# Designed miniproteins, single chains, continued (5), part 48

Each design is a single chain, and the fold is of that chain. pLDDT is the mean over its residues in the fold that is shown.

## One batch from the design tools (miniprotein)

Design m17645
Fold by ESMFold2-Fast:
Structure m17645 (fold): chain A 67 residues (1-67)
Amino acid sequence: SVEEEREEARQRIFDILLAQLTKRTGRAPDEAEIEAIRARSEQLMEEVGLNDATLKAQRELRKEEEG
């Protein structure tokens, strides 16, 4: 269903952003950081639509790795 697809996309974006933060900080994220990532995942889904949100998050990860 559309609701299941939305939840799956949100979870994928969350996982990507969590991995980005963990790699960038070199430590486990705290509760506030996890909540911020959750909010950012919702924002990205709304901002770019479900099809592009994951790709946008992946591009942000690559930019962080490039410096």
Scores: mean pLDDT 73

Design m17646
Fold by ESMFold2-Fast:
Structure m17646 (fold): chain A 95 residues (1-95)
Amino acid sequence: SASELLSKVLNGDASVVPLLRDLFLDLYIKGKKATVPELMVYPLLYVIASKLFGLPVPKGLKTLNVKTVAEEAISVLKKLGFDVSAAEAALKKRF
């Protein structure tokens, strides 16, 4: 799930990065739109992972505060009915 991927990123697990990169390229760079609301969170997860792990990110996204983006991703996932307890705990531990 998107909430599980977010908690892994915030805990320093870089193994999810290839999946997030592919989803970001499809949804934001290639113009492919997500049909399921939780898929809209994956580009935010890639931005968070890129800033935390030092990966390439588009120039316009480099100025985004990673803590603020993570808080927004948690808020969106919570509104979509996901259990965000692990992601909230990981965010508090990191920041």
Scores: mean pLDDT 72

Design m17647
Fold by ESMFold2-Fast:
Structure m17647 (fold): chain A 62 residues (1-62)
Amino acid sequence: GEAELERGRQAYREGRLDEAERHFRRAVALDPSERVLREALAFYQRFGSAEEAAELQARLDA
């Protein structure tokens, strides 16, 4: 949920992209709210796989 989302943001600020990705994945799994999905999507669109970004976008569009 929110704790994992905040950890993801912190890891991203520190340049620890692999850890940021893991935290964003957990945030989505714990709290698939629109806010969490949108923030994770923004990360994956810039630094993650296009396939994972497309999956998160599909969840938002449903």
Scores: mean pLDDT 78

Design m17648
Fold by ESMFold2-Fast:
Structure m17648 (fold): chain A 62 residues (1-62)
Amino acid sequence: MSEEEKKAVKELIEMMKNEKPSDEEIEKKARELGVNITVKGLKNMLKLGAYTEEEGVRKVLE
């Protein structure tokens, strides 16, 4: 990812963690930030990030 795209993805993940927005709100924000990432991709990143921070959480990518 470019630095701008990486920053935008981080902002989207933070919004998803704090506000639990709808899929449409996530997609709209991603478009406003100029990133071509899917909601599914963002949810997967959030899931992996949360798993890394939580003790005893199963790290599964399926």
Scores: mean pLDDT 64

Design m17649
Fold by ESMFold2-Fast:
Structure m17649 (fold): chain A 95 residues (1-95)
Amino acid sequence: MDQLYRPDPLLMELLRKAGMTKETYTLTEMLNAVMKLLESGEEAEEIRDPKSGAVIAYRLKPDSPLRKILGVDRLGASDLEGMAERLLKHSTVVP
């Protein structure tokens, strides 16, 4: 069974914006929800490589719950490990 986590109020607000209505989530579910919010353009602006058009980073919007959770203004598109660590700091392990 995958480890379940209970989000704090700030992370719960962010997950609700992604359409998530549960009280507990796996880390993978939380990461997928955050990626959907990054892709939606509500929490962040995409920064693209001008030659390839590929998303290389996200600029987090001021006052975004995601910016408060991650503690950074800019996130590399491949920095999933750093994102995971910050999500875990905003949640508690469900026994």
Scores: mean pLDDT 79

Design m17650
Fold by ESMFold2-Fast:
Structure m17650 (fold): chain A 84 residues (1-84)
Amino acid sequence: KEEVRKATREKLRKNAEEGRERSLEYIKEFDEALEKAKKAGKTLSNEQVRKALAYLIGAVIHLIGDGDEKTADELLEKALKLIE
């Protein structure tokens, strides 16, 4: 039973590291897209930015909480489309 607990702890730690790294990549991609839009002279409304941030937060929650990479990727794509 102790061996099972150690294996579970190690797996949870690794999953947390992978989820964190992937979430940082999502945030970086969004930030780069937002900066690219601003440098291109695009006027983004406060509502567009707010909605895009909401989708990004949803993507991170699905990625870390549910491990649902498909839904996370779809939400990130929606966020990026609002600011492209």
Scores: mean pLDDT 76

Design m17651
Fold by ESMFold2-Fast:
Parts: sequence; structure tokens; C-alpha cells
Structure m17651 (fold): chain A 84 residues (1-84)
Amino acid sequence: SAKQNAIAFLRKMSAELEKEIATLEEEVKKYQEQMREADKASEINPESAAKQRKVLEEMLNEAKNTKGDAEQRKKEIEDAINSL
């Protein structure tokens, strides 16, 4: 039925978003680790480390925001499935 096809499509989208969220969680962890490494490097070259840290902080914030958007989209899809 059209309803069953719609639910199957939405479930596929939810599964794809789940994978995207998992990838973004790993990116967040990676940037947090790189920021810790930059903080250690600041003892040798504080100016270079500060510039690297700023870029990493911007990338971390972008990854967190993208993850939040993906989580919101997944919730909306789950709500749509429940309304069908």
C-alpha cells in the first residue's frame, strides 16, 4: 500500500540519519582530541597552537550543530511515522 511504502521510505531515511549522527559523534570526539593535542603543543609554539585551536573549535561547533540538526530531522521523521 502507499502507506506501507511511505513508512518504509521514512524508516530508510531515519536509518541514514542514524548513520550520519554516528559519524558526526566520531568527528566531535576527533576534534576534541585534536584540541587537547593543540593545547599540549601550545607549550612549544603558542601562536600557531592558538590559531589551530580556533579552527578546531569552529569545526567542533559546526559538527555539533550538524549533529543537532540531524537528530531533529530524525525526530521529525519518527513523529511522521507514528502519525501514519
Scores: mean pLDDT 88

Design m17652
Fold by ESMFold2-Fast:
Structure m17652 (fold): chain A 71 residues (1-71)
Amino acid sequence: MKHTVQVTGGRSVGNIVTYTGVDLDTGQPVRLTVDLLTKKAELTYLSTGETYKGDVVSDTSDGIVTVEVTE
């Protein structure tokens, strides 16, 4: 399923970027880890600790990232 994250902060180490933000579809606080070379992503819900793996579908660079995760 696709999830759209509004990012509020982030840090990078090499090609890996870790964003913090909110899932706009659920309102839940999330951590989104992205590999910029492969476009692979991991979406973690901070309230539950549940992590979903997927792919980056779009990144507007304006703080909106859409990922498609396997559930």
Scores: mean pLDDT 80

Design m17653
Fold by ESMFold2-Fast:
Structure m17653 (fold): chain A 72 residues (1-72)
Amino acid sequence: MSLEAQRKAAERLLEMAEKVLEHAKTNPKYIEKAERYIKALEQASKVLPPDFQAEYRKRIEELRKKLEELKK
């Protein structure tokens, strides 16, 4: 139960981070919001099993790179 809830929370945070980053491409006001979602995802991923942590770490790195490009 708790593990499944944590996985769903991490997946939802990943989806929100991706959506907000897409909005940030056209509206810089979303950059700060995207950063907050990425940080929340980093925290949520730490409590997942190792297999999921490795997958989310790679996804988080990709999101971080996109965020840095948008900050320019």
Scores: mean pLDDT 80

Design m17654
Fold by ESMFold2-Fast:
Structure m17654 (fold): chain A 96 residues (1-96)
Amino acid sequence: MKEKRIELAKKHGEEAARYLEEVADKTGLQEFRDVANLLREAVEKGDPEGAAQAVKRAKEILEKHKDSLTPEERELLEKAIYHGGLAAAHLKAVNK
């Protein structure tokens, strides 16, 4: 059970990081790469609070740039937030 949650956190964290990197590539905004790196680091350390903070930062960047993002870029970022949130939730469940 615990091992399965760690596996799911790693899979969702990596998926989120990949979406963030794709948005960074499309927009040229380094902020999205910084969040991807923070999320990967938090997942590697088993840090649910760090993962949650990375997701919060992604939401802040989305809100800041919402009017300048294309619908495709916004969808990728929303997918990153969703998968990042799942990674944080799985890590939090392991630590309870």
Scores: mean pLDDT 84

Design m17655
Fold by ESMFold2-Fast:
Structure m17655 (fold): chain A 90 residues (1-90)
Amino acid sequence: SETSRYANLGAKLAIEDFEKAIEEAKKLIETDPGGAASYISGLGEGLRIQGRMTPEIAQHILEAAKAAVNGKTEEAKKHLDKVREIYLKL
């Protein structure tokens, strides 16, 4: 399904190129809010697979996906910026 495709892409890219995964998520928030929510959830799964999931990152992933599906573009991007900030400090 389209939902599964976006989630798989988010997970794969989060593992291969985290910075690019964040940039692609931000682009999807503007062009495909539903796809973005699935992609962001996949991005979180990629971080979990790498052992880089923290409770704070999980909270921001959840809030980014919720904001994205509700068309709250700036809120979704701010939560992704927080995920990036925390990840880079790990």
Scores: mean pLDDT 87

Design m17656
Fold by ESMFold2-Fast:
Structure m17656 (fold): chain A 86 residues (1-86)
Amino acid sequence: SMREEMEKKLKEAEELIREGKKYLEEGDYDKAIELFDEAIKITQEVAKKAKEAGDLETLRKAIFLEAEATALRMLAFVKKQEEKKK
């Protein structure tokens, strides 16, 4: 079903966020940014589909994951800039 496909995509985004956090902890900011950008793209695609389908629960989950990935991406970007100055 469309909902099962969206839920599978959100799980993929959660896995990308988890992986990105590991690279962020290791100081690999470029890889972390890449993974967070992919997670953001997936969450945006799911949010659009959930909104069109009127699936408010899936929409809320997608918005929350997008916000988390966006915050982590910004953190990775800032840390990358700081390391270049040291």
Scores: mean pLDDT 89

Design m17657
Fold by ESMFold2-Fast:
Structure m17657 (fold): chain A 70 residues (1-70)
Amino acid sequence: SAADGRRAAEGGAAAAQSGLSASAAAQMTKNSGDEAGVPVEVEITPQGDKAVVTVRAEGGEGRGVGGKAL
């Protein structure tokens, strides 16, 4: 559902903001979506010394910033 996709996106964004690498945040986001049965699309965009993790699912989008230099 859209709500499950949004929760997965928010979880991944929060993980990235907690200082995890963008790849770790993406992995957690995909795992959350898989557990909820919601397909999610994850994009990692470099932004200066950090990475922006953007997650799209049916009905929503979440965004977070990685906490380490790229």
Scores: mean pLDDT 58

Design m17658
Fold by ESMFold2-Fast:
Structure m17658 (fold): chain A 76 residues (1-76)
Amino acid sequence: SEEKRKAFLEKQRQAILDHLLTPELRERYEALWKEGKSPVEILRELKDELTPEQREALAKAFRALLGVEFPDEILE
């Protein structure tokens, strides 16, 4: 179960990184990941720096690749 959780978090991280279009956002995401924050916690931190198009792309990726709903608080 722990291995499955780690694999799921890594899939979340990769899906997010694939949809962060600017190098600056990717660098900030990696820095926060190294601080031990979860993928969703990092997205909350970065939400004000995301464009509407990036937020919509991330929501679509979460549904398509992870089978989970994207946090509404980040879309707003």
Scores: mean pLDDT 72

Design m17659
Fold by ESMFold2-Fast:
Structure m17659 (fold): chain A 81 residues (1-81)
Amino acid sequence: SSGESRVEPEDAEVVEEEGERFPLTPENWEALQRRTERLSEEIRARSGDPRLRAELVLRFTWDEGRGVRLEGEILLARRRP
């Protein structure tokens, strides 16, 4: 446990550890953004917590021999109290 007063506005805690990962393509990007927006609305409606939102995170994975793999991951996040 850290008792630091160093908090940023973007500092959020992942509420659910289930992140859906999708291959990022130009065609898939719009669908992923719409999905993220819908999840944010559903989560806020169900929880009643305005601090909850879904966020689309970009992941760049480098594997030796495989090269670079770009994936999108949708996470449920909540601003820390």
Scores: mean pLDDT 64

Design m17660
Fold by ESMFold2-Fast:
Structure m17660 (fold): chain A 59 residues (1-59)
Amino acid sequence: TEDRVVEALRLIGSDPSRDWTVREVADAVGMSPGTFSRRFEEFVGRSPRQVKALVQRAA
């Protein structure tokens, strides 16, 4: 599942100005939103929403 989380981070980072939804990113990496959010937070230490906000603020 770490590989899918890494792919999700790549997708979020590829267009920082884009308004990604958690569902959209989870679907793109072949995970349910709930499973994705849990695994993402376990791996990254932050929720997908928090990382998205940080990436968009940095752009």
Scores: mean pLDDT 73

Design m17661
Fold by ESMFold2-Fast:
Structure m17661 (fold): chain A 64 residues (1-64)
Amino acid sequence: PRPRHPKVVDVDVYDIENFVKLLKEEMEERGVSPEVIEEMEKAYTTDNPEEATKHLLKAIELLK
């Protein structure tokens, strides 16, 4: 049959470490800045949710 949903991302968010790994690989392959990749990694690997949010916001600001 014909593909109906070719652009769907289905990620298991139950495993944050695997999500971070896949996200880093994807961003690296797409040529995203290493600074952004580092902030995303820190956001998901930190034990503090407030620090995680700050790292995510910094990554977004770097992307613009």
Scores: mean pLDDT 67

Design m17662
Fold by ESMFold2-Fast:
Structure m17662 (fold): chain A 93 residues (1-93)
Amino acid sequence: SPRVQALLARIDELEARIEEIERRIKEDSSISPREKTLLMAVLLAARGTLFLVRKKLEKNPDPSPEEFAQIEAEIDLAEQLIRDVEERLDKLS
């Protein structure tokens, strides 16, 4: 469905954003090793959430309105984790 394709496109965008942030973290020598580990752990949690919701959509490409809303909420949570890492990086840079 077009709505499911929109969610999958959003997941793809967020996964690409995680890859960009991971590169930024790895290349920034001003960030302590401990802080890098903590930031990477948050990104791993976001990646895990996106992986699970992608698998849910692949198994059920026609979710109920309630299931769709739950998947959107999980993607929103992953996006918030990504934003939190970006905000932290901006303070450390």
Scores: mean pLDDT 88

Design m17663
Fold by ESMFold2-Fast:
Structure m17663 (fold): chain A 95 residues (1-95)
Amino acid sequence: DDLTILEELIKSIDELYELIKNNAPLSEIRKQLKKLLELLEKIDLSKLTENLLKQIEYVLEKALEYFEKLGDQETIEEIKEFLSKKPVLKSLLEK
């Protein structure tokens, strides 16, 4: 169900953003990030609206900033590996 996947994606983006914004425990942020990445792997990102792609880019950029501040190289490498496999998100690797 494409609508259900899109609804889960939007909720996952919002949940990750709120966890980072509220300085939630590392384990909770990492768990929600993993959920978001798993959802993004199931979706053809080229079919998403420009606004939704920008929201995805923004939340992943905030996640990268958060894990860079913590020095969590393992999680940073996982995010960058994911981004390298998704051409539409490649702009995040250039920052």
Scores: mean pLDDT 79

Design m17664
Fold by ESMFold2-Fast:
Structure m17664 (fold): chain A 85 residues (1-85)
Amino acid sequence: GSMEATLTQTLIFSASSSLHLAERMIQKGKPLALIQQEVDSARRLLEAALKRIEEHPSLFTDQQKRAAERARRDLEAVERQVQAM
């Protein structure tokens, strides 16, 4: 339904926002603990979104599924960067 799609889209956007904040914090040399907090937040939000898509795939458009997969790849890239710090 439209409500589930809207909630899931909000989770994806929130995850992306946390990842962008984490990237800016890395660039500014902020404490690792604060960077990790934003990465952990993004992971939780994205896992919730992916679970909703997996459980109810017919409720989501291909564009929404691709957006979630892009966010997952972005999360993995940022997590690798943090692990290398």
Scores: mean pLDDT 85

Design m17665
Fold by ESMFold2-Fast:
Structure m17665 (fold): chain A 79 residues (1-79)
Amino acid sequence: SPKLEKGKELLKKAKEYLDQGDYKKAAEYAKKSYEIAKDVDPQLAAEALGVLSEAYSALGQWDKSREYQQQAQQLRQQS
């Protein structure tokens, strides 16, 4: 679907920013991907949450990082 294609492109951008060390943009794009995926593609949603967790860890926001990691694990168990 066009919406899922957009979600996948946003996740690809998030991973590119993560690799470049732009953690704020990585989190922004991963969050946009998650909002598209959360109710329709649990695997894509879990991947987006994984990027959010890594980005927030790099930003020193460990509570948010842990929360997103736990949400990603929960979705992977449901898939």
Scores: mean pLDDT 88

Design m17666
Fold by ESMFold2-Fast:
Structure m17666 (fold): chain A 86 residues (1-86)
Amino acid sequence: AAPVEVTGGDGLRYLVTQLPDGSYLATNVDTGGQRRITLDPANNSATVTDLGGLRVTITMSLSDLFNFNSEAVRQALELTKQKLAS
């Protein structure tokens, strides 16, 4: 899939790409820092893993992730939900 630029709830810009396993790679456009996002719509949650020097995994609700203010991220999340429901 084509990369999508989004603004996070923190006000920072990220470039988001879907990975072959269905997870997402988010790259901060200013720092180059990368995070892997795995969606779990069945449990209304997402797992975010920092891929930098500190490999930290954070589990958050989808509502916290939806504070990322982008129509394209919302569309990508809805398409992911539809694929998982199929």
Scores: mean pLDDT 63

Design m17667
Fold by ESMFold2-Fast:
Structure m17667 (fold): chain A 68 residues (1-68)
Amino acid sequence: SKEKRAEQAALTVKSIGEKYNLPKEKIDELAERVKEAVRKAKTDFDVLKIMNEFLEEIKKLYEELKKS
């Protein structure tokens, strides 16, 4: 179901964010945003594009924290 995919996407983003020690507030924000984006996705390719965009955002946040 679309809702189950959205929940799994949110859990994946939370797991990756926690692994890279992102702030909890930022992890929660990213998880809610990916859940809404995946819920609106029409195809599996749309879901893949969304997940890639969120992974890039996590990488940028990790690099910013690494410099500090």
Scores: mean pLDDT 84

Design m17668
Fold by ESMFold2-Fast:
Structure m17668 (fold): chain A 81 residues (1-81)
Amino acid sequence: KKLTPEEQKELAELAKKFAEAAKKGDVESAVEYAKKIAELHGEKLSDEEIEQLKEIMSDPEKREKIAKLWEKAAEKYKELA
């Protein structure tokens, strides 16, 4: 679905917050931001997806990689205006 400029700005903020939470190892905040990102896309995270995210967050190397991916995503969403 086509996002409005306002929705894209909200997505950029959530992506940045997710990356920050992931980098800090704040699993609870990362899960909450991921749920909000999914809702903006008209999707709902399943329990299985949440469990997979928690497993990724328990591994420092995977957690750092996902944080970097979402930092780049946040910049991209911000540029799309």
Scores: mean pLDDT 79

Design m17669
Fold by ESMFold2-Fast:
Structure m17669 (fold): chain A 86 residues (1-86)
Amino acid sequence: MLDRAVEEALREVEEAIEELEKQGDLESAEKAREALERVREDRDRLLALTRDLVEKWGAKSEEEIRDAARAAVQGYMYRIEKEREA
């Protein structure tokens, strides 16, 4: 299920943001939270990006689908973070 893989990837990012906050890197944590909210706002695009990677990689297992979802979430967040800095 693409929806589940995407939700798991988003949760992993949220956990990484919490770790940054615990380390005192509040600036990086805040930027990542803003990017995460933007990604969640455009869920249809995130699902489309994940589906495209699943097809291109020939992902058949749940693990492979989760890897595609992680790549889609991380790539989309990176683009949003760079747009905020520009």
Scores: mean pLDDT 78

Design m17670
Fold by ESMFold2-Fast:
Structure m17670 (fold): chain A 92 residues (1-92)
Amino acid sequence: MTVSRVKGVVTLPDGSVVEKEYESKNVSAAEEGEKVAKEFEKEGLPRAAKAVIAAGRQADDEARRTGKPSRVSVTVTTPDGTVIKVEAEVKE
């Protein structure tokens, strides 16, 4: 039984934080990443949306390649001072 989780945390230049997370059984990390991405798009954060989609896909690819649980962590700092932290994992 697999559990996929994708979490994004965006810290804006003013110090405000936007957090979105989805975790589900028998759903791919790519699908969870798409759900998180839609929430960030609603908040006007397209860079965060792209980052969670990429991380979710990478976690699925790693789990498939190794046959083991996978965890992908990405941090992106944009020129405006926004910090995007993404975590995607596939576990049993």
Scores: mean pLDDT 84

Design m17671
Fold by ESMFold2-Fast:
Structure m17671 (fold): chain A 62 residues (1-62)
Amino acid sequence: ALSRAELVARARAAIREAFRARAAGDDKTGQEYQRLALSALAAAGELHRLAELVAEVRDELA
């Protein structure tokens, strides 16, 4: 099983890919990555951190 830290890292990677997909005009792929990020955060027990992680990734990509 993945550790909590590994699941959070996977969620961050999925959020990053969701931003890239949407920037390219691919909302369907962006939505798919968003679902993957939510699943990983739910498995980690860290759904409350979603807004924090989205802000971190947005800042990273700016």
Scores: mean pLDDT 85

Design m17672
Fold by ESMFold2-Fast:
Structure m17672 (fold): chain A 111 residues (1-111)
Amino acid sequence: DSEALSRAVSLAREALERAGETEVDYVVRDGAGNVLAEGTARGVLSALAAALGVAVEALVAGEKSVTVRLRGRASGTEVTIEITREGTKLTVKVTIRRDGEEETHVFEGEM
């Protein structure tokens, strides 16, 4: 995992775990927007593990771009993590919606 991914996951976990344990939805897409996998897991780490497994297999199979989106909701807080790999570039976007306010954090790295 890159430092960018580690920081983004920590931020998302803090936001959701403070609000209570919740289900996290995941969707994995290729560069054309085709759904490779989707599902629901309990907690950010479980959803991330499921989604990254599919994303890594797609990249190994020759996909040039893969996007993972995780969405969790707990106690009026919604957190979305979007992980995009394009070539060697990794971008992780975390959006936290709470009490009508929205904040977005972007982390970039290479893998």
Scores: mean pLDDT 79

Design m17673
Fold by ESMFold2-Fast:
Structure m17673 (fold): chain A 67 residues (1-67)
Amino acid sequence: MDDINRQIDDILNQHNVNFNSLRRQYDEAVSAGDLDAVRRNAINMFVNLADSSGKIFELETQKRKLL
C-alpha cells in the first residue's frame, strides 16, 4: 500500500515538472504569436495529463486488488 502511494506521488511530481516546462513553452509561444507552437504545446499538455492519469488509474486498480 505505502509503496503504491509513493509511486503515485512520484508520478504526480513528475507530471508537475513536465507540466511546468510545457506551460513555459506555451506562454513563450503565445507571447511570440506563434499559433503553431501554441497548438503543439497545448496538445502536448493534454497528452501529458492523459499519460499521468492512465498510470495513476493502473496503480489505484492494483491497490484495490490488495484489499
Scores: mean pLDDT 81

Design m17674
Fold by ESMFold2-Fast:
Structure m17674 (fold): chain A 93 residues (1-93)
Amino acid sequence: DELRRELERYVDLIIFEQELKKRVEAGEISEEEANAEAKKRAAESQATIDRIHALAEELGLSVEELERLYAEIMAERPETREQGLELLEELAK
C-alpha cells in the first residue's frame, strides 16, 4: 500500500527529529546543528504530508481512518518501544 509507505516515511521523520533532540541533550551535537538538520528535513516532511493527503483523498479515506492507520504504524515501530525503555532506565539511575 502506497499510503502506508508514505505514513511510515512520515513516522521515520518524526523519530529522526526526536533522536536529534536526544543527541542535543546528550551533548553529541549542538542545538544549531540539530536546527539546521531539522530545517533540511522540513521540506521532505511537507512533501510527504502532501502525498499522504493526496493518497487519502484518492482512496476516499476519512480523517478518522487516516488517524487510526497512523496510530497503528506508530504502535508497530521498535523505536517507540526503545524510547519507552530508555526513559525507564533513566528513572532507574
Scores: mean pLDDT 69

Design m17675
Fold by ESMFold2-Fast:
Structure m17675 (fold): chain A 82 residues (1-82)
Amino acid sequence: MEKEKIFEELKKELEKEVKRIMEELKDEPDEVVLDKVLEKIGEFLEKAEELGVGGELLRYASDVLAEVLQELAARKKAERAA
C-alpha cells in the first residue's frame, strides 16, 4: 500500500516536471528538450530505486517519453503549417 502511494506521487511529480520542461524549452530544438526530459526522468528513477519502486516508475517513464515525443512531433507539424 505505501509503495503504491509513493509510486503515484513520483508519477505525478514526474508529469509536472516534464510539463514544465516542455513549456520552458518550447522554442528549443527537439534534441535539447529530449535531453532535459531524459535527465529529469533519470533523477526520478534514482529516487524511485531508493524507495523500492524503480521498476514500476521505469515502465511508466516509457509512457511519459512516448507522450513527449508525440507532443514534439505535433509542434513540428504546427510550425510547418504556414
Scores: mean pLDDT 79

Design m17676
Fold by ESMFold2-Fast:
Structure m17676 (fold): chain A 100 residues (1-100)
Amino acid sequence: ARSIEEILAEIAELAGVDPETVFRLFEAAFGPLSKARSKVTGEPLSISGMLAVLAEEVPDPELRERGRAILDAAAKALGLPDWAEMVRALIAENARLARS
């Protein structure tokens, strides 16, 4: 699998923003990316899980708004209508890959 940094850089390119902007936003939301873990398995959080939390559940409204804006821009670049459809597509793809 690709590194989380590579995946975040692709999302940044789709959204038309600097990769450092996306990387710093995720670190602000989740702490150091190397430390982001599932409470169930102890494994690193999936990127789609982090994207869903960033858009919906991060308690800082400024970070949540910035996350939604980035995901919305990336969604539109892929022909999806908004950030919510981007999150659903990422969750569905991750679930499909986990079954393969």
Scores: mean pLDDT 66

Design m17677
Fold by ESMFold2-Fast:
Structure m17677 (fold): chain A 96 residues (1-96)
Amino acid sequence: SEEEKLKLVKQLLKLALPLIKNPEVRELLEKALEEEDLEEILELVEEALKLAEGDEKELLSALLEAIKTIVSTDDVRVQIAAVLRFIGAVLDLELK
């Protein structure tokens, strides 16, 4: 359901937010957490990605791909695979 997709997307945003130090990027992600429209969330994450550099850009790129996958499919297994792929990207950045 759209509500379940929204909850999943917001959990990914909550996981990403503490790793963001750029204040303009952080503000866009905080705005995304207050949105209830998946398209508006995608637009805010895309804007954040344009402002991000280095490791934060890689993190936001992984976040955007995970959100796009979740939004585009009703297959729960594909949605969970996208979540796990994003978590893998987070761990790769923290372990370097």
Scores: mean pLDDT 86

Design m17678
Fold by ESMFold2-Fast:
Structure m17678 (fold): chain A 61 residues (1-61)
Amino acid sequence: SMEEREKIAKEIRELIEKIGEKDPVLAAWLDAMLDHMLRTDAPLEALRNLLKHAKEVLEKL
């Protein structure tokens, strides 16, 4: 659903902002990836996978 996509995208953006405080280059790549996924109407599962990846990246920083 659109509401689920917006919620996940918002959570990913918040994580990217936090990642950017420590690694702005990595944050820029993740932001470009999210933008591409949203523009190409990537499946919801792809957004969930990006969310999981962003969480794992932040934990390792």
Scores: mean pLDDT 87

Design m17679
Fold by ESMFold2-Fast:
Structure m17679 (fold): chain A 92 residues (1-92)
Amino acid sequence: AEELAKELIEKAKSLSLEELIKKGEEALKYMEEKGAPKEAIEEFRKKLKEAKEIIESGGPEAEKAKEFLIEVAVQVLAAKLAEEREAEEAER
């Protein structure tokens, strides 16, 4: 179980800034599909926008903003892996 978490983190760290932002956008779509409250979706969208702007500015907060995007990407990759396994069970 720990090995899978490490692999997902390594994969997320290998992503470019553009790919990290794309994973954040995929997380927003996931929240909408699962019926998350509109308020929560807007709050997350705001955090993604702020993280992108901080990283693009190259300021001292860029590293922390990048860590946030990596954490989001790990969650998206884990969710996709779970869906793939559910789809395999459904096909029988």
Scores: mean pLDDT 76

